# Designed miniproteins, single chains, continued (3), part 36

Each design is a single chain, and the fold is of that chain. pLDDT is the mean over its residues in the fold that is shown.

## One batch from the design tools (miniprotein)

Design m9315
Fold by ESMFold2-Fast:
Structure m9315 (fold): chain A 89 residues (1-89)
Amino acid sequence: MSAEELARFLAAASPEELERLLREAEEALEWLEKSDLPEEVKEAAREAVEALREAVRAAAAGDVEAAAEHLRRAAELARRAEALQEEAA
């Protein structure tokens, strides 16, 4: 699924579905924060979750273009966190 396709999906989603998505992302981040992973991994993950929050906010406002941009940033930050974790292993 592309960022543009996901942005359109989020724009069509109910407020309840968007709230659930953010809650699941925040729970995942909370578990990551409790780990002993390097601070750089935790920082990238925090930034990725924040970008996801901005994407959901934009989608809820009907701004699909802004939502897609934020989703692309979230994906890049998530890949960076994964790469940093692999380098630490």
Scores: mean pLDDT 79

Design m9316
Fold by ESMFold2-Fast:
Structure m9316 (fold): chain A 61 residues (1-61)
Amino acid sequence: TLYHEVTVTGPLTDEARSAINKAVRTSMENKWSAEETAKLVEDELKKVGTDATVTAKVIEM
């Protein structure tokens, strides 16, 4: 099973946290790469007005 670990550096609102959770779930369901996951999370955070640095790692368990 693939697990996506996402690290976000910056101030987070409840809206931003919700966006991150939805993006991570979507990337896991679609088995996306770490790069694709980080990009989706960053794009979703920008939509809610949050400028944050995002890194992602895919771990096989």
Scores: mean pLDDT 73

Design m9317
Fold by ESMFold2-Fast:
Structure m9317 (fold): chain A 56 residues (1-56)
Amino acid sequence: SRQETVRRILEALRAGDEDTAAALLKEAVAQGILTPQEAASLRRFAESLGLAKAAA
């Protein structure tokens, strides 16, 4: 489900597992669960909480 996918991504980001988070985001977009814009928004949200490093 969409909710389960988002939860898994946030768990990976909170754990500091950037590789797993990136893979889950890419797969969610590829499967149509998230749009590229939604994936970017989720990433920015995690960055605002200090869960992920901001892009340079």
Scores: mean pLDDT 74

Design m9318
Fold by ESMFold2-Fast:
Structure m9318 (fold): chain A 56 residues (1-56)
Amino acid sequence: SEAIEKLEERLAKAKENLKKATGAAKLVGQHELDELEEMLKKAKEDEELARKILEE
């Protein structure tokens, strides 16, 4: 889905930024990455639930 695709793109960019980060910025980047992964998990669960509802 578009929402999942956008979250995966954000996650990929966050991972690239984290590779370039040092010191405190690396810790902040890791926290942001964890938040994005949680959002992606929820989006995938919501999509699967919607799919089950649409399957008669």
Scores: mean pLDDT 79

Design m9319
Fold by ESMFold2-Fast:
Structure m9319 (fold): chain A 62 residues (1-62)
Amino acid sequence: MKKIATVKHDIKSDNPEFLNLKKGDIVEILEELEEGFVYAKSLKTGKEGLIPKDLLENIEEV
């Protein structure tokens, strides 16, 4: 099963390890990490990177 979530707020980082996202974007959670981060893939762009978990909502398995 695929685990997805919605982005709560626009996220922009100059660090290439972090995923740049807009509010309302859907991401696939690939791995839950320590210290409140997830490694996720943007369904819009196909890019992967780190996201703070507290910036995600409506986490569901599909």
Scores: mean pLDDT 81

Design m9320
Fold by ESMFold2-Fast:
Structure m9320 (fold): chain A 75 residues (1-75)
Amino acid sequence: SVDELVEEIKKLLEKAIEAARKGDLEAAKRYLEKAKALLDFLKSVTPESEKLEELEEYLKKAEEEIERIIKEQEE
């Protein structure tokens, strides 16, 4: 269901942030890519769900946090 996919996306984003915090930037990027792919799929099948806007905000915040961690750890 859509709700199950929403939960999967959130779990992937949580795993991505945790991986980034542990310094596993490759795992973080892979989890983030999977979350983005699932979100794009959800947008294609249910583009008019308010849950999509919440997921997009959560994704953006996760991306920003991961990018911040990566920048700090690259230098």
Scores: mean pLDDT 80

Design m9321
Fold by ESMFold2-Fast:
Structure m9321 (fold): chain A 60 residues (1-60)
Amino acid sequence: SEEEYLKKLIDVFNEFADKLDEILQKARETGDPTWQEEMDKAAEEYNKKVKEIIEEFKKK
C-alpha cells in the first residue's frame, strides 16, 4: 500500500539521518578526517535502500 511505501521511505531516511549524526559527532569528538568518506558511504547505502523499496513496490 501507499502507506507502507511511505513508512519504509521515512524509516530509511531516519536511519540515514541518524547515521550522519553519528559520523559528525564522532568527527567532532575524535577529529577523524575520514568523516566525508563515511558520509559518502552512508549516502550510497541510503540510495541502495531507496532503490530496493521502489523495486519492491513496483512488483506488487
Scores: mean pLDDT 81

Design m9322
Fold by ESMFold2-Fast:
Structure m9322 (fold): chain A 58 residues (1-58)
Amino acid sequence: MAEKIAEVNKQLEESEKTLTEEDIKKRREYVMQILKENPEGITFEERKKKIEELLKKD
């Protein structure tokens, strides 16, 4: 479990260079939440969609 979360965080760091520190923290929290809710895995597209939806609600 922790290994997959670390992988995702690594990829996020690379693509988050244009985001603020606050946005990065929020995205990471949502990614972790989505991964916890979907232990069987989730596609990149589905995950991105859910993260954006959560960010818009907030």
Scores: mean pLDDT 67

Design m9323
Fold by ESMFold2-Fast:
Structure m9323 (fold): chain A 83 residues (1-83)
Amino acid sequence: MDIEKAKEIAEATKPVFDQSLARLKKEADKIKNKSKAASLVTAGAIRMVGDILDAESPEEALAGIQRDTDAFIEKIKKLAEEE
């Protein structure tokens, strides 16, 4: 792992990571089961960290964060509708 490249990717993606995490938390507010909501937010955060660590470029990391954020928001919406 190129430490300098990984640091650059992490720094470049941090604002989008923080925004995506906030978006997940906001959507999770709609879930009545707060333990389930917290679990989904945590799982989404772990996936986004993986996207950053596995990426070869900031663009790749951003694409991964966006994809996984959208997927978890869909899961959250589905669970909120099924309650």
Scores: mean pLDDT 82

Design m9324
Fold by ESMFold2-Fast:
Structure m9324 (fold): chain A 70 residues (1-70)
Amino acid sequence: SLTPEQKKKLAESEAMSVALSGVLEGKPVEEVFERAKEVALSLGLDEEEAERIAREAVEYAQSLLQQSLS
């Protein structure tokens, strides 16, 4: 079983992967957020933590895309 720290790191990595793929594919931000949140929830994180991780992942992915276009 994963420790709480390992679970959080895995959720952050998986959410980031989902966010980057979704944003690069041009999917709606709301859809990408929900996908990233679902991944964190599936790893056993609570709703508040899953929302935070999903939000941070989407914001980072959008920032990375914006810098690439600028």
Scores: mean pLDDT 83

Design m9325
Fold by ESMFold2-Fast:
Structure m9325 (fold): chain A 61 residues (1-61)
Amino acid sequence: SEAAELAHEGVVAMADGDYKKAIELLEKAKELVEKELKGTDVGKNMLESIKAGIEEAKKKL
């Protein structure tokens, strides 16, 4: 899914030390998960992971 691809790109940006790009990609992934996977267990788990990633990236800024 596009949301999963964006979440993966966000993780890659995090590994590269590009925390601003990681936040942008993870926020976009979050928006797509909320739109496409609302009410699913997969969506709930992805949202939790994405939100944790955003908070960790923000701590690095």
Scores: mean pLDDT 82

Design m9326
Fold by ESMFold2-Fast:
Structure m9326 (fold): chain A 77 residues (1-77)
Amino acid sequence: MIASPGEVRQILLDAGVSEELTRKFMELLPGLITKEQARKLAQLLVNKASVEDIAEVLTEIPGVGEEKARKIAEEIV
């Protein structure tokens, strides 16, 4: 199920992602994501995961290729 922007933001904040990082992530998000994808990304951000790990999840978003996913992950991290 696709998450609204408000739901994505709340999932990130509830997981312990900072307000600043949450805002940056929301601005860079390349499309609509599911609640499951939002939870995965929140956990990766809280754990200071690698660019590669974040890019892998972003590649699951329809229309986002590996190159674009990596560029977004590099901007977030």
Scores: mean pLDDT 79

Design m9327
Fold by ESMFold2-Fast:
Structure m9327 (fold): chain A 56 residues (1-56)
Amino acid sequence: SLPLNITPEQEKILLDTIKYANEMLKNTPENTLDALAEISEKAAEYYRKKVEELKK
């Protein structure tokens, strides 16, 4: 279950981030540990940027 301190807007961003990560996985030519780590890092960065945009 999701943390109780997430707003509905942040929850939507989390779902959009999951979608983004899935698209990256689908378009990755080789599924290696390094590729998975890179995708995880990019997904985390995407989430942070989208949450920051909510504050503008």
Scores: mean pLDDT 73

Design m9328
Fold by ESMFold2-Fast:
Structure m9328 (fold): chain A 95 residues (1-95)
Amino acid sequence: MNSKDPLTGEAADEALEAARLALKNAETKEALHLAIAAALQAIGAEFESGIGGDGRTAKEAGELAKEAAKLAGNEEGIREGERAIRLGREAEERA
């Protein structure tokens, strides 16, 4: 992502790790929020430049969002997680 702020990818990775920690501590709403934020940051960075690189982070964030959403009983969160996984895979396939 040469034309993008490198911190965007780092922010996505940091949000993903924060989501993992929140889920481990049974903070399901916080984990879902952080995981969706990480997925959106990673996907946004990839689609903007078309270079690819964060599709893996988006997929992992989407999987964590689904897990957190299932624990919270949030069907919309599960769908958002599935969408993030799909978009991350599409980004990797394009790269």
Scores: mean pLDDT 66

Design m9329
Fold by ESMFold2-Fast:
Structure m9329 (fold): chain A 75 residues (1-75)
Amino acid sequence: SLEEKIEEVKKLTPEEIVAFLRELYAQVRPHLTPEERERLDGRLAAFEYRVQLDPSKAHELAEEFLREVERLLAR
């Protein structure tokens, strides 16, 4: 569930969170439309960049990404 993924993220380091989201997104990506892929590809790249600049934001940014992915899959 989304809540289980959010709790998993809270236990990880920033680098492990990046790896976790890359793996999760790779599994989700084939089920998205081309427009959604472009949007989420950009969102994941922005997440990785922002975490590199400020690792303290990794958990909150990861939660935002996970919620967006779940919202798209729930339609």
Scores: mean pLDDT 84

Design m9330
Fold by ESMFold2-Fast:
Structure m9330 (fold): chain A 55 residues (1-55)
Amino acid sequence: MLSDEEVQALRTLAERADDVGEVDLSTPRGREIFELAERGPLKPLVDRIRARLPL
């Protein structure tokens, strides 16, 4: 369900989440990407982001 573009965006999100952490989870698009990734083969990437951003 995620395109290569969204996979790259998710990777960038994970990296930026370490440094910025301002609104990456508050953006509607960021949330949608997370939810889509959790339902697909990108679940491991979502888990890594969660580990960095303890919600």
Scores: mean pLDDT 56

Design m9331
Fold by ESMFold2-Fast:
Structure m9331 (fold): chain A 95 residues (1-95)
Amino acid sequence: SLVEVAKKYALKELKKKFPNAELLGVKVIQLSEDVTEVIVTGYDKENNTLIQVTVLIDKKNKTVHITISAINLDTGEIKSEQKTLSLEEVKKEAE
């Protein structure tokens, strides 16, 4: 399912970018019949940093929007990155 693809991709990105982050939770939102959003939340205790990886799959346009946001809870500094991939690229990376 596209939910499992989005979830696997988000978890893989969290581990890749923040290897020491603890997984706090996974939220799945079906926004429409064609749009699925998965939000994976991680926490890096050593750096007191909250991480969210958001994967938005648009099945109709066959595109995936990925946002990675990291908030340093000591300073309030937010660092974010965004990328757009094809659905096929995300499926391959999720395997």
Scores: mean pLDDT 88

Design m9332
Fold by ESMFold2-Fast:
Structure m9332 (fold): chain A 60 residues (1-60)
Amino acid sequence: MEVLVVAVRDYVGEKPDELTIKKGDVLLVTEKLEDGYVKAKNLQTGEVGKVPIEYLEPLK
């Protein structure tokens, strides 16, 4: 499943597999993970990683 979302808050990745995002970044969510995380690509930076779903909203 691929879904475009927008970051509603800044998030700094604390682990090597986590994504750092800025408020207003557009991301492509590729997978829904456990513990309220998603796997996503930050379209602003090209970085791929996991980020908490509560920091994202669907782009609609």
Scores: mean pLDDT 79

Design m9333
Fold by ESMFold2-Fast:
Parts: structure tokens; sequence; C-alpha cells
Structure m9333 (fold): chain A 62 residues (1-62)
């Protein structure tokens, strides 16, 4: 498993890739599909990826 910092950086990189693909195709994946893709990139379960996303949201709000 990655450290929290490494996981956060990889989550942001994967999110940027999803945004780029959406810009190219004009179609956004569902939230569940996006979470599953990020989980695969990080080697996490979708539930773990969602928890990291919530942690990043808290940090961004503060």
Amino acid sequence: MLSDEEAAEKLRAAQGEVVRRTALTGEAPSAEEAIAAVAKALGLSPEEARRLGRQLAKQGAR
C-alpha cells in the first residue's frame, strides 16, 4: 500500500487523466467508474479510493 502522500498524488494524477479524456471525448465516466479506475491505479479497493478522495476534499477545504 502507498503512503497517504503518495496515494494522494496518484489520485490527483488519475483525476487529471480522467479530465483530459473527458475533454478529448466529450463524455465523462460515471463517478463509480472513475473511482474504480483510480482504485486500480493505486492498487486499492473502490471503498479505499473513496475514503482518500474524502480526505483530499477536507484538506482542500482547509
Scores: mean pLDDT 66

Design m9334
Fold by ESMFold2-Fast:
Structure m9334 (fold): chain A 101 residues (1-101)
Amino acid sequence: MEEDEKVRELAQRVAATIAGAATEAYMGDEKTRERYLQRAVDAAVEAIKKLPSKEAAEKFLEEVGRILDRMAEQAPPELREVIRKARDAVIEAGKKVLEEM
């Protein structure tokens, strides 16, 4: 479905942005890591709010989680923990937004 393709594309972009920033977060100070997690959450929440339905938002969140888990497994051990922490924060925040929809 065309909607499913847009959801997958959006999820891939959001997940790639989160994973791509993980090195800066790992090498940064505590404030840099806090900003990284907040930006990851904000990006996912903004994407959910722009989606046309709760069902599309649920599919988006599931796909983002799946992509981030895969990226974490392929990442060096140091970055793996940072990516997984971002994944957990994104899924928790996303679920709260879905409950309010």
Scores: mean pLDDT 83

Design m9335
Fold by ESMFold2-Fast:
Structure m9335 (fold): chain A 84 residues (1-84)
Amino acid sequence: MELPKDPLERARYLARLGGEAYRQGDYETAIELYEEAIRLLEEVLGPRHVETLLALKELAEVYRAAGDEERAEEVERRIREILE
């Protein structure tokens, strides 16, 4: 499947697919999709944008569901550092 060529539309599409993978219990795929979406959102909108922060929050939730509390805490710390 060809991804959207616009980086912002691509990031939003990847985040949506990440949410779908998360709902299906495919945590590995959800993590990969959210990480790529966050990378694009940071590049286009910057790390302090609401959409970037929401995607980071979703990534932390996926890590917790997968049992990876250490990585979830790392993402949550990243969110706090951005907001401070």
Scores: mean pLDDT 85

Design m9336
Fold by ESMFold2-Fast:
Structure m9336 (fold): chain A 117 residues (1-117)
Amino acid sequence: MSIEEVFEEFRALLEGLSVEEAKAAVTALLEHVIARLEDILAKETDPERRAFLQEAIAKLKEILARVEKAETKEEILALFEEAEKVVLEALSKLTPEQQAEFIEDLARVVRQLRRHL
């Protein structure tokens, strides 16, 4: 499964949710993504990759803060699309093994969220 396929499945899920449910789902997903990237950063020794990961984490934390203030589904979907771009850029700097583990972990989270609906 590609990261793009995981994001498409999650976006489809968000479209079927209420504003409150969509906000909670995006918050949970972004918190999980941030934690995973922080784990990767903690083990990263390459200065250039560390800089990209730090920037991606900072941008995702900023998006997460904006999600908490969002009042419409349109705002939540737009913020998630912004987060997708940040994640794709961050993943491009990871090893193939790190990318595969990240994508599998994220797909599992999306599937769990979908089952609760």
Scores: mean pLDDT 86

Design m9337
Fold by ESMFold2-Fast:
Structure m9337 (fold): chain A 57 residues (1-57)
Amino acid sequence: MIVIEAEDVKEAVEKLTKELEEKGYKILAKKYGEKEGFIAAEAPDGTKILIEIKKKA
């Protein structure tokens, strides 16, 4: 599991989603709220990853 902090959670989720898709990842799920978000993705080799995005305090 990867955890990152961002000032804008929605922007971070959208940018990371686009980058992952451009690298051949399949997006399984994504969500974003005011304070947190996540991306669940599958790599081209079948490895599943979870990225959590948290708003900077």
Scores: mean pLDDT 81

Design m9338
Fold by ESMFold2-Fast:
Structure m9338 (fold): chain A 59 residues (1-59)
Amino acid sequence: KLDEIVKEYLEAKIAGDPERIRKLEEWVEKNYTPEERAAIWDRYYRELLENREKFVTKS
């Protein structure tokens, strides 16, 4: 499920661990097609924007 990968990316970003992000990218490349990878990144950025709104609005 793409949502699980997006969650892993978000957690890695919050942790500020670029090596973990690199490992996730490599894992995604092996397990998903380039089209699916693009969809994962689109969802990831959409989640980042939505989370920013939640962080500003909700504590």
Scores: mean pLDDT 71

Design m9339
Fold by ESMFold2-Fast:
Structure m9339 (fold): chain A 64 residues (1-64)
Amino acid sequence: MRRELTLRIIGLVLRTIGYVIDGDREGARKAVEELEELVEEAKKQGLATEDDERLLELAKKIVE
């Protein structure tokens, strides 16, 4: 079900925030890249929502 996807997306967003707080810019970028791949896969399967895309955009802005 979609619950597992939502939890994985939230987990990657939290991981990105953790890297940013720690000053690990490289780790933050890799976490965002992994999140992008997950959201892209979800879009291909018709499972992605507007909230998933908003979380990805938020993570990108935090890393920039």
Scores: mean pLDDT 79

Design m9340
Fold by ESMFold2-Fast:
Structure m9340 (fold): chain A 58 residues (1-58)
Amino acid sequence: MEELRRRIEELEEKARELEEKAREAIERGDFVSATKYLFLLIAYRSEALLLRRQLEKA
């Protein structure tokens, strides 16, 4: 359980970094890079949510 919590924190931290990169790309008008970062952001957050559900079941 402790390891799952640790992994969730890692994924959420990476998601925050990707959110910032996506914001910067949008501000530059680089929508291709922004879209890439947003897809990665969704993937990391989705994994974190699945892990949180596993903790909730326990």
Scores: mean pLDDT 81

Design m9341
Fold by ESMFold2-Fast:
Structure m9341 (fold): chain A 98 residues (1-98)
Amino acid sequence: SKEEEVAEALETIRRERAELEADPNKATQLLLPIFEALTTDEKEAEKLKKKALEEVEKIFLEKLKEKVGEEEAEKKVKEIKEKLEKEFEELKEIIKKL
């Protein structure tokens, strides 16, 4: 189900957060298949986007605070979040053209 696919991607983000810290592009790639599955409904896509961004923020903030301190962690999480938001908007535009 779509809910199971969302749960799997969030679990993958949790497991691979160290790689995602090094390469934020991987976060986008992990979410792409799930976004594609939900993009037939704009409201579902927005809910998924919000949930994914909240999970990314929570996971990275907790771990990065331990390594780089709170200010730098918040800055890096913001950069990752902004990149994910841009990718979601680009996917939305592509799907509207189909």
Scores: mean pLDDT 63

Design m9342
Fold by ESMFold2-Fast:
Structure m9342 (fold): chain A 59 residues (1-59)
Amino acid sequence: SEIEKIIEEGKKLAKEDLKKELAELKEKGHTVDEEALEKEIEEEFEKAKELLLENKPPA
């Protein structure tokens, strides 16, 4: 569906932004759990997808 395409594109952009931030943090000597952060992004977009498909207003 159109909504699924929009959600997938948004998720792709969010993951690209995450990778940029993780690269900056690693350059500064920080350690981050990339897999945990990617999981949070996937959970947030899956939640948004359900809300949009159920025609519910955002919380």
Scores: mean pLDDT 76

Design m9343
Fold by ESMFold2-Fast:
Structure m9343 (fold): chain A 63 residues (1-63)
Amino acid sequence: GAEIAALHKEIAERFGPLARAANAQRDPVTGELTPEGAALHAQIVAEAKPLSDKIMDLMAAEK
């Protein structure tokens, strides 16, 4: 429903800049995340989890 779309939009708006910052921390030769990039990625995952869990709950509640 509309609530799932709104939650996806909220995640993209809140965490998009952090995801771009994490990707900017990649080594240009190896493509590996720097320690700072890895920390930012872990923070995004942790902070987005409640919103992701709510999306999953709403999807499970859909008939």
Scores: mean pLDDT 76

Design m9344
Fold by ESMFold2-Fast:
Structure m9344 (fold): chain A 59 residues (1-59)
Amino acid sequence: MKLYKAIKDFEAKNPAELSLKKGDIVELLEEVGDRWAVVKNLKTGEVGLVPKEYLEDIS
């Protein structure tokens, strides 16, 4: 699986988005355009859309 780490906190602004805390490990599920990705937070199991710029590849 493709794993990423949140490099900063992200606050969701709508129901499709997923809030992240700095240091959260997420699995990349799908890329959405150039700026967004659908990810699963491995700690909570929650799925949602996050900005790619908040993610660092740790694979």
Scores: mean pLDDT 85

Design m9345
Fold by ESMFold2-Fast:
Structure m9345 (fold): chain A 80 residues (1-80)
Amino acid sequence: MELAEKYRREGEKAEKEGNYEAAGDYYFKAGQIYLFEQRFDEAVEMFEKAAELYKKAGNDEKAKQAETGKLTAENMKKIL
């Protein structure tokens, strides 16, 4: 079973339940795994979702971390 896919599904569930910080944490983990697998488009998508959800939760620090992850994935896609 794909680990990133599992975290993505957990994030979708938490988001539907209104648990925005937990949803952001799951999407952030999925983004990190996609980044490691060099699946940059999926990594960007996950980090962008995490940043949006962290902002909804009022956690600006984690939102910035997710935005940094997105920029890293976008830059790695351009280099590779």
Scores: mean pLDDT 86

Design m9346
Fold by ESMFold2-Fast:
Structure m9346 (fold): chain A 72 residues (1-72)
Amino acid sequence: MSKKEEEAIKYAEEGDYEKAKKLLEEMKKETDEIIASLPVTPEKKKHLREQAEKEIKEVEKKVEKAYKEKKS
């Protein structure tokens, strides 16, 4: 996992959902900027964006699960 992904999950586990969400937003923004800057075809950029969106959704699910477990 990326360092930011691990940090977001850790903050959610600690009950700091606000920090976890902020890290998720930063990851989305950074991934968008990286893909936009890549010297690849528009078709490849579209594919990479779709993969990145799936990966970020997986992290969002982990953050939500960790936060729910902390609340219990």
Scores: mean pLDDT 78

Design m9347
Fold by ESMFold2-Fast:
Structure m9347 (fold): chain A 55 residues (1-55)
Amino acid sequence: SESERLIAGAKKSGSQVKDKEKARDFLEIGRLKAEALKDPEALEVVERVAREAEK
């Protein structure tokens, strides 16, 4: 599903992308897509990974 793809992408971005700016851009796009899909679980995962990437 699109939600599963978003969650997998967010986890991959947070763990495998070394460029924090590119990771942030990808996670921001993921957040917007999760909001458009109205999937609160996908949104929570994307937001959590985004917060971790900012640290």
Scores: mean pLDDT 66

Design m9348
Fold by ESMFold2-Fast:
Structure m9348 (fold): chain A 56 residues (1-56)
Amino acid sequence: MENALKFASTLPAGTEIARSFIRKNFAPKGKKELSDEELEELEKRLAELGLTIVED
């Protein structure tokens, strides 16, 4: 969803984001959490924006 990427683009480069946070808070409206496939795709796009993904 565009809203998740818009939020991510406002964060400074090098910002650390937990994978669990992404899965839960970046889910599309009406979904409880991201699927593993949606999570992997979103993580790739967040990394392209200069964000660091960390596992909890």
Scores: mean pLDDT 70

Design m9349
Fold by ESMFold2-Fast:
Structure m9349 (fold): chain A 90 residues (1-90)
Amino acid sequence: AWNNLGLVLQNLNRLNEAAEAYLKAIELNPNYADAWHNLGLVFRDLNDTEGAKAALLARLANEESDPVVKEKLKKQAEELLSKAKERLNI
């Protein structure tokens, strides 16, 4: 499982590879709250504030019941995450 691989890599302080593994887990299941949470922790440890914000906004979007607010949060998360992935060279 990609999320479990991410946890192992994060424990080994291989933060870029951990982020890649969590992103693969999210690609397979965008509602995977644990993978988004762990990705946010990795971005925090990389001192990537925008990446950490993207992960938080994605988690909030997954829990949001208002479709207008949900779409706004998703769009903001996707824009910030795209930039964070570029910084990681993914």
Scores: mean pLDDT 85

Design m9350
Fold by ESMFold2-Fast:
Structure m9350 (fold): chain A 78 residues (1-78)
Amino acid sequence: VEKLLAEARELLKSDDPADIAKAIGLIHEAIEQAETREQAEEALRLAMEALDKSKTRDNILRAIGAVLRAIGRLLDLE
């Protein structure tokens, strides 16, 4: 999980929509694998950052999906 989040964080430094799309994919994977509240909170933070940097419809929708999934995972990890 930590490695996925670190790679996503590096990709989010790019303004390339393709790099943002890759970051969103890694964030979705990190959410799926998150076992701690801290991991889910970091994934949520990166998902919100990805949404802010998203300029294409596909990236915006996928980033919104990541935000919602991260919130759901946080609720599961009471």
Scores: mean pLDDT 82

Design m9351
Fold by ESMFold2-Fast:
Structure m9351 (fold): chain A 79 residues (1-79)
Amino acid sequence: GSYQPKAGEQADFEALQRLAVTEILSAENVQEFNAAIQRVKDFAAAKDLPQAAIVAALKEIAAKQPENLFLQQAVQELS
């Protein structure tokens, strides 16, 4: 389903999106990529954001990085 942030969640969701971009695009290998995904999950949990918010943030990055098969797989596993 499409995730839509509630008014009180918008700032936290935008912070999650910025974190995901920074962490995922900085990953140079599969170990760093897996650590980046875990940090994104940990941030979402700390902010009480649903798994759908993580999926939405990752899908936006995946749309800009269609060749990134690790990211495509992570989106499928979390969906």
Scores: mean pLDDT 81

Design m9352
Fold by ESMFold2-Fast:
Order: structure tokens, then sequence, then C-alpha cells
Structure m9352 (fold): chain A 96 residues (1-96)
């Protein structure tokens, strides 16, 4: 089956959602910096940074695919990684 290209409205929705996820990544990065300042281990910080890098790569993959289903799956994967990184960063701050 020939996959139909994304409509301009669908592309706009993907761009808006990608932008929101990139903003969430920035917020979690600030939490990671705070955890590091509070004395979190280099190993814990490294794990969180790698998770955010993986999330950014999924957002890029979503924006690069012409398939709406693949784009949705990639954005969902990014969102899960962002949420996990946020929870872990907040936990490190509370345990400080």
Amino acid sequence: MITKPLSPEEEKRLEERARELLERIREVRELIEKAEELGASKEDIRKLVLRLVAAELWVIAAMSTGDPEEAEAALRAAEELIDEAREEAEKLIEEA
C-alpha cells in the first residue's frame, strides 16, 4: 500500500507536539543540573543525560518519518523517556 504523505495540518500538529516535547526535555535538563548541584552521583547524572539524548533522537525520528503511525510511536517513546527521567531526577533531588 502506498502511504499517503502527511497533510499540512498533520505536519503542523507533529511540529507543535515535537516543540512541546523539546521544551519538556529542557525542563528535565534543569532538574538534572539541580540534582548534580545537590551532590547526585556522576553515574546517576550520566544515566539521566543518556535518557534525554535518546528522547531527543526519537523526536528527530518522528519529524523525519513520512509515516503518521511511525511518528506517533516515536513521539510516544520520547514522552515515556522524558517522564522516566523527570521522575528519577525529582527523586534524586528529594534524597539529597
Scores: mean pLDDT 82

